# Designed miniproteins, single chains, continued (3): the designs that were tried, part 12

Each design is a single chain, and the fold is of that chain. pLDDT is the mean over its residues in the fold that is shown.

## One batch from the design tools (miniprotein)

Design m8414
Fold by ESMFold2-Fast:
Structure m8414 (fold): chain A 87 residues (1-87)
Amino acid sequence: MSPTDVINSNINSIMTTSGDIVSTSSSSIDSYSSHGDYDTMMTVVMDMYTNMVTITDDVINYYDSPGDTSVSSTWTSIHDSNVGNIS
């Protein structure tokens, strides 16, 4: 495989995993919020942010200058935000 093929495969995998985490977490948050189980809802939110920190770190590692610096910058901002939310 070319390096580009490996990067694209990893990014697609990360994006799929991220989408699944967000989708599953959103569904759980809505369910728990509707039932008034705010403690469980907050646990799901914190788990989501922790998983997203890991995913965004992996994405950042695969973007390099002169690559898409706007994408790299966006993922760095998301990573830093997620770190702040779990700190």
Scores: mean pLDDT 61

Design m8415
Fold by ESMFold2-Fast:
Structure m8415 (fold): chain A 92 residues (1-92)
Amino acid sequence: SARAEALAEELRAAAEAGDTAAAAEKFEELGRLAAEAAREAGDEAAAEAVEEATRRAVEAIRAAKSGEEALRAALEGIAEAGRLYERRRAEA
């Protein structure tokens, strides 16, 4: 998605500027778009995993002391979404 690519670039720019609040807002919007796309595809387990991982990552990004920490928190959030999705699929 062109919008997701634009948000990812805006997140990187905010993190490079040390603006962890703006980085968190961009990550939250990315997570919202990803969850909406998953629901449009009929994958509720993926949507729920993305929403949970996004919520946790946003808190970590806001608490970051540097742009580098904020970017690491965002990457960890993406990895966590995958782990939660696999677990939810196994529980279904």
Scores: mean pLDDT 85

Design m8416
Fold by ESMFold2-Fast:
Structure m8416 (fold): chain A 80 residues (1-80)
Amino acid sequence: MASKEEILRAIGLLLRAIGLELEVELLLKKKKLPPPKSYEEGLEYLEKGIEAFKKGDIEKAIEYFEKAIEHFEKAKAEIE
């Protein structure tokens, strides 16, 4: 079973990913732009991370949340 430290890390990464998702969505609406592929890929990784977290696979959840963050940061850079 994952350590408390790993679980807290996963939760922190999830919250960061959600924050970036919302920031990108607001920027897309403000600029009236279609979502870039990186944003859609970020959403896919976020969903996979949440499913892994629900199954207790904290290591996979961390991996997917980090990938979601990377893709949302790329999306933000593309629309700024």
Scores: mean pLDDT 86

Design m8417
Fold by ESMFold2-Fast:
Structure m8417 (fold): chain A 80 residues (1-80)
Amino acid sequence: MEELEKEIEELRRRISQTQADAVAHAAAGDRDGVLASLEELITLYNRLAELYREMGKEDEARLFQEAAATLQRLVDVLRA
């Protein structure tokens, strides 16, 4: 459990950094950089969902999976 909590903390830190990177790319008008950052966020949120399921926290896992799905829809719109 403690080891999973540490992995979750590291993932949350990576999510914060990737969100900051996405904002920086958006401010610079770098569409490709924004898309890459959003795709990384999808991967990170899906990994959080997996870890929360492993911990038996299904409701929290579903919230992270929905966050990933929302970001995927945004990526699909931006690529359309």
Scores: mean pLDDT 86

Design m8418
Fold by ESMFold2-Fast:
Structure m8418 (fold): chain A 81 residues (1-81)
Amino acid sequence: MREEIERELRIMEEGARFVLEHKDVFDKALAAETDPARRQRLVARYIAMALGAPVEVDPTDSPELRKAVEEYNRRLEELRK
């Protein structure tokens, strides 16, 4: 269905744009994280966000990263309405 494809492309485009605009926030989070398991989860969330997938805030996230993830989820939720 064309409308479904167009919506998914818009979602992916917005996700990619968001992670590029907030690259410094994610780079700082990755640089600050020393636990391998948490670092792997950060990378997985970053990739998921770049593809426009919904993601959850982690309780260990910095206030800056948490704010970015919440803003991301709000933008993507509007596109899915």
Scores: mean pLDDT 79

Design m8419
Fold by ESMFold2-Fast:
Structure m8419 (fold): chain A 110 residues (1-110)
Amino acid sequence: APPGERAIVATAKLDSVEEAEEAARRLQPKLDELMRENPHVTASAVAVAPTEDGAEVVAGLFVRGTDEQIEEVKNRVREIAKEAGLDVKIEVVTPDEATQRLAEAEARRR
């Protein structure tokens, strides 16, 4: 990814891996649609990670665009999460940080 790209990471904590996998299934098609409709969204991924007290859903969207486009994607992710019934923490991070977080979540699921 070129310098200056950003990633939007949305994280939700759930009581079980099964609930987190259901949440990921609801999020994935909505994020795929967002990516298809928005050329400045270059990639999307969703991972489920088991935790000591349940599970975590980590959704990442990689954006190459203006600050306004990044805020638009961030707001759309918040809306998608609300429609899926999720209380999410949303962060804007570097692409490398998002890639690392998604890889760690996927590794913990296995």
Scores: mean pLDDT 81

Design m8420
Fold by ESMFold2-Fast:
Structure m8420 (fold): chain A 102 residues (1-102)
Amino acid sequence: LLSPAQLRAVLEGLNAPEEVIEVVLEGYERILAVESDEARRERALRRLLSMASTILAIKDKEEAIKELNEEGERFLSEESDEALREVFEETLKKLKEIIEKE
């Protein structure tokens, strides 16, 4: 499992915008604070990275928002933990706000 500093280095290597890096790191730090199980932490981190990758890969604003909503709804339907669901909901909202700022 990555430390927050290692996650930042990975996202910087992908040329992610600073705003995206900050949102993903905030979500990850919250995951580490509310979840103690390493396998569940890894799964939650993979979901955060998947959402970030969608934004980085899809340059069309409307398509990016559509894909992010579909992916976010899927992750929320698969997650029963209320604290982790809150992290995903907040991350999804903030990432959509970044796309809308175009």
Scores: mean pLDDT 82

Design m8421
Fold by ESMFold2-Fast:
Structure m8421 (fold): chain A 77 residues (1-77)
Amino acid sequence: MASTLEEAQASIEAARELIEEAEEALKKGDIKEAIRKVIGAGFMLIAAEVEAENHPELQPELEELRKRIRELEKKVE
């Protein structure tokens, strides 16, 4: 079974991929797809935050993801 650290890293990577897909959807003008990807990234970020509760070394990555998701949310409003 994966460790909590490995689970957190997997969730972080999934969130990052969804953020990149949301950014690409926005470049294409696909606002609905961008919204779906931003929502997905938000769920993966929540999972990563729970999994990384005891891993302060992951906080900079989580802060990066939170900032990127917030910026995307403003663009899809």
Scores: mean pLDDT 83

Design m8422
Fold by ESMFold2-Fast:
Structure m8422 (fold): chain A 76 residues (1-76)
Amino acid sequence: AARVRALVDALLNDPDAAVRAAAARELRALGERSPEVVAALERAALEDPSPEVRRAALEALVDLGVEELRAGVEKV
């Protein structure tokens, strides 16, 4: 529980893009599909100023099997 919260906080709030990207990859490795994790990854994939963070969050969402993200990609 504490680890997931720390990673979500790092993904959304850390000033260093490399730390945010690492947090997205760790959330992916955990395989945790809680609404909090999915929402944080969706926000990072769509809104993060760093393309590296957006890519890491997108890869995490795809690996976790989030159907809403798949629908968004098919409309591009």
Scores: mean pLDDT 76

Design m8423
Fold by ESMFold2-Fast:
Structure m8423 (fold): chain A 57 residues (1-57)
Amino acid sequence: KEGELVSRIVEALHKGDAEEAKRSAEELEEMPEEERTPVSLGSREEAKRFVEKKEKE
């Protein structure tokens, strides 16, 4: 499940889909701490920065 969300974030970032990146990042934040890894945390931060940039456009 975590891998699926990370994959969705990466694909959304490649496609420039801010809505999908935001949705997937929010779902990652709702996951239990036991299922969070450094990889998923990094992807979440990247998605947040990407969404903020797109929202300013």
Scores: mean pLDDT 67

Design m8424
Fold by ESMFold2-Fast:
Structure m8424 (fold): chain A 100 residues (1-100)
Amino acid sequence: MEKEVKAKEGETVTLTDTAPEGEILSAKWYKQKEGEEKELLIENAKRVPGVDERISGSIKGNTAKLTIKNLKKEDSAIYYVELTTEKGTYFSEGTKLTVE
């Protein structure tokens, strides 16, 4: 069952995912737009060079977060996270973000 989030332009959204077991050692957040290649946005808490400064990542224990401030319509996409723990790697099913 795919997760869907709807938000308005100018709002802030936080997407979260929790590893099923173990502490997060690595978290990678990706953006997938229709007709575009999957883009790496955040690796752990570090933004990839060229990614918009409105986008930030954080990790606390078993939870990874992606925060997008001052939403633009161009932020509408499916967002995926890859979580690596001491117990293994977990892949999210994706969160569809729609900015209205």
Scores: mean pLDDT 82

Design m8425
Fold by ESMFold2-Fast:
Structure m8425 (fold): chain A 96 residues (1-96)
Amino acid sequence: DPELERLLAETRAAIDAATSDKALVNARGFFLMLAERFRDTDPRVAAAFRELADYIASLVSDEDYNGPMTPEELAEFDRITAPALEMARLAAERLR
């Protein structure tokens, strides 16, 4: 799926460009949530979200990043999650 591969590449590029571990940890949690959402309806997209979450886990320490994100951290979170949201939209559209 060339569109899925493009969106995965865009998401990985955003992860690699991120400077906030807190934004990365929050994005990982978001990807795990999306993977569970699509587990039974689109296993390929679910697997892609799990792979993204595992990739982040390989880059960030296990330490707890408590508290709200700063505006800069939220901007990084939005950049990381934007192509993932597009993957989720396309997967949901295929169910209609």
Scores: mean pLDDT 81

Design m8426
Fold by ESMFold2-Fast:
Structure m8426 (fold): chain A 81 residues (1-81)
Amino acid sequence: SPPAPGAFLSHSTAGSQATSDAAGKAKETVERLLEEGRRGIVVLSTGASQEDVDWMEERLRWLSERYGLEVVTGALSAAAP
């Protein structure tokens, strides 16, 4: 059992620069897959926070709308209460 009450998980992933970089790389990957004639993208998130998942879903919806892709997202670890 982890008894550490000190430094809590403080993710600053919501920085505008980090989110922009992630979106840019995702878009580049989508464009390359489209050039290969692929129709869908599977995104597996391991260790992502709920905020990161929500943000990513908004971006994936935009990409799906723009490129007509079927996007499947999966989390390997369900959010255990």
Scores: mean pLDDT 52

Design m8427
Fold by ESMFold2-Fast:
Structure m8427 (fold): chain A 65 residues (1-65)
Amino acid sequence: TAREAGLQIRAVGIGIETGTRVEVRLEGDKLRVTVSGDPDAVRRAVEELERLAEETGVLEVRGEP
């Protein structure tokens, strides 16, 4: 849906701004976001994505070092 595409774009944008690699996968009614890169940058990106997840209810966030 348009909402899913918008959320994917926002998640990728957070990756670009934090210097992390962001992968987004649609799993049923949820978007799984995997963040990888420098540990400090990943932690910051995960914090921003967790705020987005809390606001939308359709995001699951995972960080990888």
Scores: mean pLDDT 78

Design m8428
Fold by ESMFold2-Fast:
Structure m8428 (fold): chain A 60 residues (1-60)
Amino acid sequence: SFTLTVEFESEEAAKKAAADVKKNHPGVKATVEGNKVVLTSDESVEYAIGAALAAIGAGL
């Protein structure tokens, strides 16, 4: 299990990124907390980092 937090400039960007992670990485739980997205999974840390990078790209 792991948890990673990714910060965005706005809540709208965070929500968009969380929705994209949910669509493209169903093994990762994405929760929006203000302008942050909390990614939680029972998979490896390497998979988590990949999902976080994808979320950052989607949020821009």
Scores: mean pLDDT 71

Design m8429
Fold by ESMFold2-Fast:
Structure m8429 (fold): chain A 79 residues (1-79)
Amino acid sequence: MKLVGLAVLPRPARVGDRVTISLFTKDGWEEREAVIESITEDEALLRDVETGKRYRVKFLYRDEELDDSVLGAVFEEEE
């Protein structure tokens, strides 16, 4: 899977929450709205509101240094 963007998720985040993803595209950085479909300790699965495309977000944190939000790396599945 390739890294395609970054996301900042609120803590706590819940299934059904709408979040903004910053994706790298041909036209540069693009913001997309997505809905959280599932969430675990280490990652979340998001679905784009307009296209229905799925993204996997892996949370980036160290030594339990969590603020009001968590930074995630956004991945798209290559077929």
Scores: mean pLDDT 73

Design m8430
Fold by ESMFold2-Fast:
Structure m8430 (fold): chain A 85 residues (1-85)
Amino acid sequence: DELETARRILEGLVELGYITEEEAEKVLEIIENSKEDAAAGAGEAANDPRLSKRARDAGLGVGAALDAKATPEQAIEGYKYAESL
């Protein structure tokens, strides 16, 4: 389930301190309300000017992970690596 994968990625990013719970909830709401699929919704969140940059970056990371069919654990490791640069 792509929506469950998206939720688990966002929960992991909150636990690691990359985004707040409120930012994660806003991203997840956009994903849930997408008329297409979860990956499309993540792309919408990545480009939503009403969101913080961190929330948009999280949406971008979720979208990339879903397109790659990555596990939540793989997506979180990739995000940690990108943030370490």
Scores: mean pLDDT 85

Design m8431
Fold by ESMFold2-Fast:
Structure m8431 (fold): chain A 61 residues (1-61)
Amino acid sequence: MSDLELAIVRLLAEEGPLSAREIAEKLGVSQAAVSRALRRLEAMGLVERDAEGRYSPAAPP
């Protein structure tokens, strides 16, 4: 897992459901980088997206 992917999972665990834009603003990275990382995290089952497009942590493996 990359440092960005780990930072996203920690942020979502601490601050609750957040959009890709909010994650990018809080971590000081581009929204494109966050969206790419979120796609990988979804593929791994580590985050879930709700109907409003916000992300939350899935249960740890």
Scores: mean pLDDT 80

Design m8432
Fold by ESMFold2-Fast:
Structure m8432 (fold): chain A 58 residues (1-58)
Amino acid sequence: GEEAGRRAYEGALAAGADEEDARRAGKGAFQISESGMSDEVAARLGYWEGRRAALGLP
């Protein structure tokens, strides 16, 4: 839930993502954790999504 989203958001910002990309990472992590995945795993996956956006990677 919100813990996964918060962690992914902060991680994405630390990796150089802008506010919009970090927000997307947080939303993704929130949705993943809602599907029953642990907040730790969800935050990690959301973080990687935000990092890819910041680097312009597909």
Scores: mean pLDDT 72

Design m8433
Fold by ESMFold2-Fast:
Structure m8433 (fold): chain A 86 residues (1-86)
Amino acid sequence: MKVVVTLVNASPGQALLVLGGAVQAELEGGKLTSKVEGDTITLTVEGASEKGKDAVIAGARGAASNGGKLEIREEGDVTTLTVTGV
């Protein structure tokens, strides 16, 4: 499956929590790519396993519980997460 995480105005700690999950998804056989543009970081994992997807969601939830907001959308085999720093 494909997992896309967008971090908007994230603190360094929030970004590291999400990146940790994305790296775990890559270690589980996914392909991680990243894009940084101003205050926005987009992490894309292609070919993620269910365990890899769960790791990304856990990281995003960790970021949200540390001063952020989390939105999750699932459409077919694509999961999109948005973490907004406050």
Scores: mean pLDDT 83

Design m8434
Fold by ESMFold2-Fast:
Structure m8434 (fold): chain A 91 residues (1-91)
Amino acid sequence: MSKEEFDKEVDAAVHLLAAVVGIVTAKKYNIPLTEEEARRLLEHLKKAYENAVNDDQKKAIADIAREGAVLARQSGLTELAEEFEKLADEI
């Protein structure tokens, strides 16, 4: 593994973790997302996908993007829910 590959894998993992913590915690405690929170979580998932180095990371990102879509819809954020779904389908 090169330093560049290591840095990409770490960046993907950090961004995925940020999205997981945000989405899973909000879902667990039934806290609706604000538009700003949903946009931030989506941005973390996009950065995770850009830096993903293997199929396991991509699958995890897609799974969390789908959970983010459900949470965004429940929060009344229909356009952001569609963006989460589009990201999951792209992966």
Scores: mean pLDDT 85

Design m8435
Fold by ESMFold2-Fast:
Structure m8435 (fold): chain A 77 residues (1-77)
Amino acid sequence: SEEERVRQVYEHELEGKKAFEEGDLETAKKHYEKALSLDPDNATSQRNLGKVYEKMGDFEKAKQYYKKAEELEQKFK
């Protein structure tokens, strides 16, 4: 259901944030990617995946995700 999908997005964002704070960038990336597969318009997950790529040294991908997050936030969605 839609409600179950929203819950799964939230849980993946939470686990991704936890992994990121612990320095487990690969696990953080997987969780944020899963959140985005369920909700591509989630600005928080887009921005957080950008932070993961930035810490991995992939500044080009980081900029792409930050730009997408900014676009989504400007739409107030």
Scores: mean pLDDT 86

Design m8436
Fold by ESMFold2-Fast:
Structure m8436 (fold): chain A 60 residues (1-60)
Amino acid sequence: MYTATLEFDSEELAKEIAEKIRKEYPEVEVKVDGKTITITSKLPVEKFIGIVLRAIGESL
């Protein structure tokens, strides 16, 4: 199991990115806490890293 925590500039941006990740990757657990998104997955680390990088890319 892998967990990553990402912090964004706004709570709105965090919610939008969390929504996109949940839509594209329903197998992962996405929790939003203010400006912070926590992604938890049982997937292999390579796929998990890809999802995290996707989230970062959406914030740019």
Scores: mean pLDDT 78

Design m8437
Fold by ESMFold2-Fast:
Structure m8437 (fold): chain A 68 residues (1-68)
Amino acid sequence: ASFDELLARYEELLRRYLTEVLGASPEEVEAVLAGLRAWYDRLDAADPARARRLLEGEIAQLEAELAA
């Protein structure tokens, strides 16, 4: 998967987690996602292999939490 595909999947799962599990407002969700997008874009520019490994790990953790 590309960086953009992994980031999109992470955003999808994180939006769901923040909304359904934590009860975050739409404004809080968008603020968190915007901050994480900016952080991962910087990391991908500096170390793309690390950015992808971290996204894969975060996706796996969120999928496990949402399955429970």
Scores: mean pLDDT 86

Design m8438
Fold by ESMFold2-Fast:
Structure m8438 (fold): chain A 81 residues (1-81)
Amino acid sequence: SKSEQLKKFAIELLKEVKEKYPELSDIADEAIEEIKSNPNASVEELINIFRRAILQIGRVNPELAEEVAKRAGEKIKELEE
């Protein structure tokens, strides 16, 4: 399903952020936990979780937040088709 593809993408991207930027591991882990604890989350709910994570990342590293937002936006656009 679209929600399963978005969940997998979001978790993998957040893990990548955590590995490259350990200072963001708390933000990434919180978002990953929220995604995993909501197995029935809609695409909209997943987008909201991701959006909140991106906003938190942006407070620490605005450039990285823009990269993450771009990658997320591209994936969401693919799934809307």
Scores: mean pLDDT 83

Design m8439
Fold by ESMFold2-Fast:
Structure m8439 (fold): chain A 74 residues (1-74)
Amino acid sequence: MAEVERRALEALREEARRLGAPEVALRAIEAAAAGDLEAYERYTEEIQKLSDEEKQTVLEAVARAAERVAAELA
């Protein structure tokens, strides 16, 4: 995995844990980090079935992780 990809997934996992994202979101991140595309697709389908509040928490974690990685690359 490229350095940027590794950093992005680590940041995403940290922000998701900090914000209390649902366990399915953490499972999707771990599957992506492991290169398990089938598990990743299954977990992302489950994320689409979450409540709007839970989906918003996942989106916030992604936004914060992206901002952190962008700051590291700047």
Scores: mean pLDDT 78

Design m8440
Fold by ESMFold2-Fast:
Structure m8440 (fold): chain A 74 residues (1-74)
Amino acid sequence: SLAEQAEELYKKGEELYKEGKYETAANYYKGAIALDPEYAEAWENLGKVLDKLGKTEEAEAYYAKAAEIKAKKA
């Protein structure tokens, strides 16, 4: 399913992030979001990538998006 494919891309992104491959990790998280736009954890981890790249204001926007998605599910 698309949801299973999104989760697989997300997990690969996490592995790349742990390896310090931030730009490649971001591409995998963006792929997960393309398949599942409500994947809050993928939005949050895009924020973490931007923090590692020194783009704090952009990171805050992704964190806000993740929080918005999580709030709608509560």
Scores: mean pLDDT 87

Design m8441
Fold by ESMFold2-Fast:
Structure m8441 (fold): chain A 75 residues (1-75)
Amino acid sequence: DKVEKIKKEVEENVKEKLDLIDKESQKQLDEALKYNDDPEALKKEVDELIKIAKENIKKGAEEKLKKLLEELKKE
């Protein structure tokens, strides 16, 4: 099934990107804590950025899947 194969690839790509976001956010949090200027504001900002980034990844994956399915319909 082409659909299942495409879904699997998209899921794996999403998982990899989510892992990268978690690693990036960890580094950013570590740096933010070192500055200790506005830790609460920075913590809130980082949390929102992680949420937005993850939603962007998921949304991008859904849109890509829709496009691939549309192209598959033409064949």
Scores: mean pLDDT 76

Design m8442
Fold by ESMFold2-Fast:
Structure m8442 (fold): chain A 66 residues (1-66)
Amino acid sequence: MASDDDVFENPVFASKKPVKKFNRKEDEIEALKLTAENLGIDVSFIDELLKAGKSIEEIEEYLRKL
């Protein structure tokens, strides 16, 4: 059984800028997720905010405060 305790690094980060743009709304949401990952925040947190009815603009402001 493989048991490793040093697997909390995201070696990808999906670069800095999202190149695959096909939908404006999805592109903005994806950008927020990338920003959160860069700040060390889980994507699930962004999903929770969206589920709670937060607007993309509100989430961006919140992330900037961090």
Scores: mean pLDDT 66

Design m8443
Fold by ESMFold2-Fast:
Structure m8443 (fold): chain A 66 residues (1-66)
Amino acid sequence: AARDALAQALARAVNEVLNMEGTKEEHEKYLRERLDAIAAEFGAEVEGKVIEFNGQLIPVVSARAA
């Protein structure tokens, strides 16, 4: 289903950001680039940011079908 494919793409992007090294700014840039590509592929509205919690950089994402 289209929703399942979108969810899988978002999960992959989140996992990539979680496993990368670098600054918060580098994580946010990479996440943004991945989410923009996913938005274009699925025709969806996607938003994301990286938060810092206990020294770990955690991506937070949301998506809505257009």
Scores: mean pLDDT 80

Design m8444
Fold by ESMFold2-Fast:
Structure m8444 (fold): chain A 68 residues (1-68)
Amino acid sequence: SMEEIKEKITERLKRELEKALAAGKSLPDAVVTAVNKVREELEKEGIEVPDSVLGEAAGRALEEVLAK
């Protein structure tokens, strides 16, 4: 389902966002780095995801990471 796809993408984005922040990147740079890396991984896996879904997942990942 689309919700299951969004959940999996959100978890990947959270992981990459946390890694970028731990490496000392600013929040905007960490978000760009995480989104670009997850997009590249999805393309390599042959998974086509609308930019709207990727954007929603990125927003959710950011909210969840900042809530910790």
Scores: mean pLDDT 82

Design m8445
Fold by ESMFold2-Fast:
Structure m8445 (fold): chain A 112 residues (1-112)
Amino acid sequence: NTCSSIKDLEKYLECYSSQHNLDPQFTEDLRKLLNCLESESEKNPNESLLLGLQKCKNVVKESTLICVGKAIQIYVKNKFKKESEEVSLLDFITALKEDPLEFFEILKKECP
């Protein structure tokens, strides 16, 4: 993956989207969701990922929220061995910034 050196989530999304031919509208929805979640994690670092998702649900289409929500649940179970309500939003965002590839591969399967 030629995008592996990119640490910024928005730039990684742009690179990954281009490389894997993701739908432009889906990519824009995902960008809005990730930006909302990152902003929320900075305001409320001890907030649960589930509550963060509920606060950010209105910035994206329902169809995007459903498949991305499923991908997030799979990712947090694999990465943290926990459910979304047991993982902090800050821990989730930190993990995505450190190694986004696993999450984006799950997204590709869940949001084809």
Scores: mean pLDDT 81

Design m8446
Fold by ESMFold2-Fast:
Structure m8446 (fold): chain A 79 residues (1-79)
Amino acid sequence: SLAEAAANIRALADAVRPHLSPEAQKEVDRLVAEIEKAAQAGDRDALNQATVRLTKLILENVSDAAFDAAIAAVEKARG
């Protein structure tokens, strides 16, 4: 569901947060809020567009090793 997608994206954003500057954290929080709003509205296109922007921001601000560690942490938390 879109709600599950938004929850997974929030979990990833939270996992990468320690690797982000305060400015990057603020922009991540804005994009996560846009994703959650799009999910609540059932707007898949808006959710996808915000997710692409968030992914690009994370990749520009987080090393590959830190990103891989964040994904592993989210997967471990899900069980």
Scores: mean pLDDT 83

Design m8447
Fold by ESMFold2-Fast:
Structure m8447 (fold): chain A 81 residues (1-81)
Amino acid sequence: PLTAADAAADAEALLAATPAYIALLREAGVSADPSKRAALLAAGALMIVAGRFVLPHADPALAAALAAAIAELEAALRAAE
């Protein structure tokens, strides 16, 4: 089981990584490199899984921000496909 402190640290790390990841995914959508695109799609899927695992252990403010970040990641992955 995740501790509350570990959940807070993981949630903050995911929140910090989200805008950078989305920017890279948008760049990969224009890129001719299919390996970079595939790796980023896999990374995004792992971030969503990690976020969902952390979500029930986060405090309400972090949980709300993390839920929004997960929704944004899901939307970005769907747009990128």
Scores: mean pLDDT 78

Design m8448
Fold by ESMFold2-Fast:
Structure m8448 (fold): chain A 74 residues (1-74)
Amino acid sequence: SQRAQELLRQAQRALDAGDYETAIRYAEEAARVGDPRLQARALMLVSTAYLEMGDYEKAQEYARQAGRLLSQLR
């Protein structure tokens, strides 16, 4: 959980700096080690990075994955 939060913070900093490739890398790592809520946040960050890069197909794919995951949380 703490590692996933740290990775997500690093991903957000990279996104804010316009380093979308680095943001995606850290967010994908956060998604692998985080709880489901952090995984959903990481997937949304990946979606945002792809949107900023103009890759609308991947942006939609990751957004749908995050939405499905959030819908399964009780």
Scores: mean pLDDT 85

Design m8449
Fold by ESMFold2-Fast:
Structure m8449 (fold): chain A 107 residues (1-107)
Amino acid sequence: VTVYVPPEQQLVAGNGEEDGRGLAKAIEAAAALARGDAERAARLLEEVFRAGHESIALSVAAGLAASLGLDPAEVARLLREDPRRAAELLAAAAKAAGVTVRDVTGG
């Protein structure tokens, strides 16, 4: 996925390509959570944090948490302390909301 970052954000962030890569991985992590793939989602979120894109990972996770009826602040806390635990919580909430691999794949 190619993400466009405005020039002013590139100057502030220092590298627009790295920012775009972090956002793409965070979006892929959200898609994995919707599929119930907590392992893939945790790995992608850990990669985003390791690359220094904490704000992007937190924004995506908080948005998804709010959509699933979870407390975004609690999910943000867990994501900082244990990204795997946060991904498991989000995947479990998606499953409880009736989101399944079948629903995602159109089956």
Scores: mean pLDDT 64

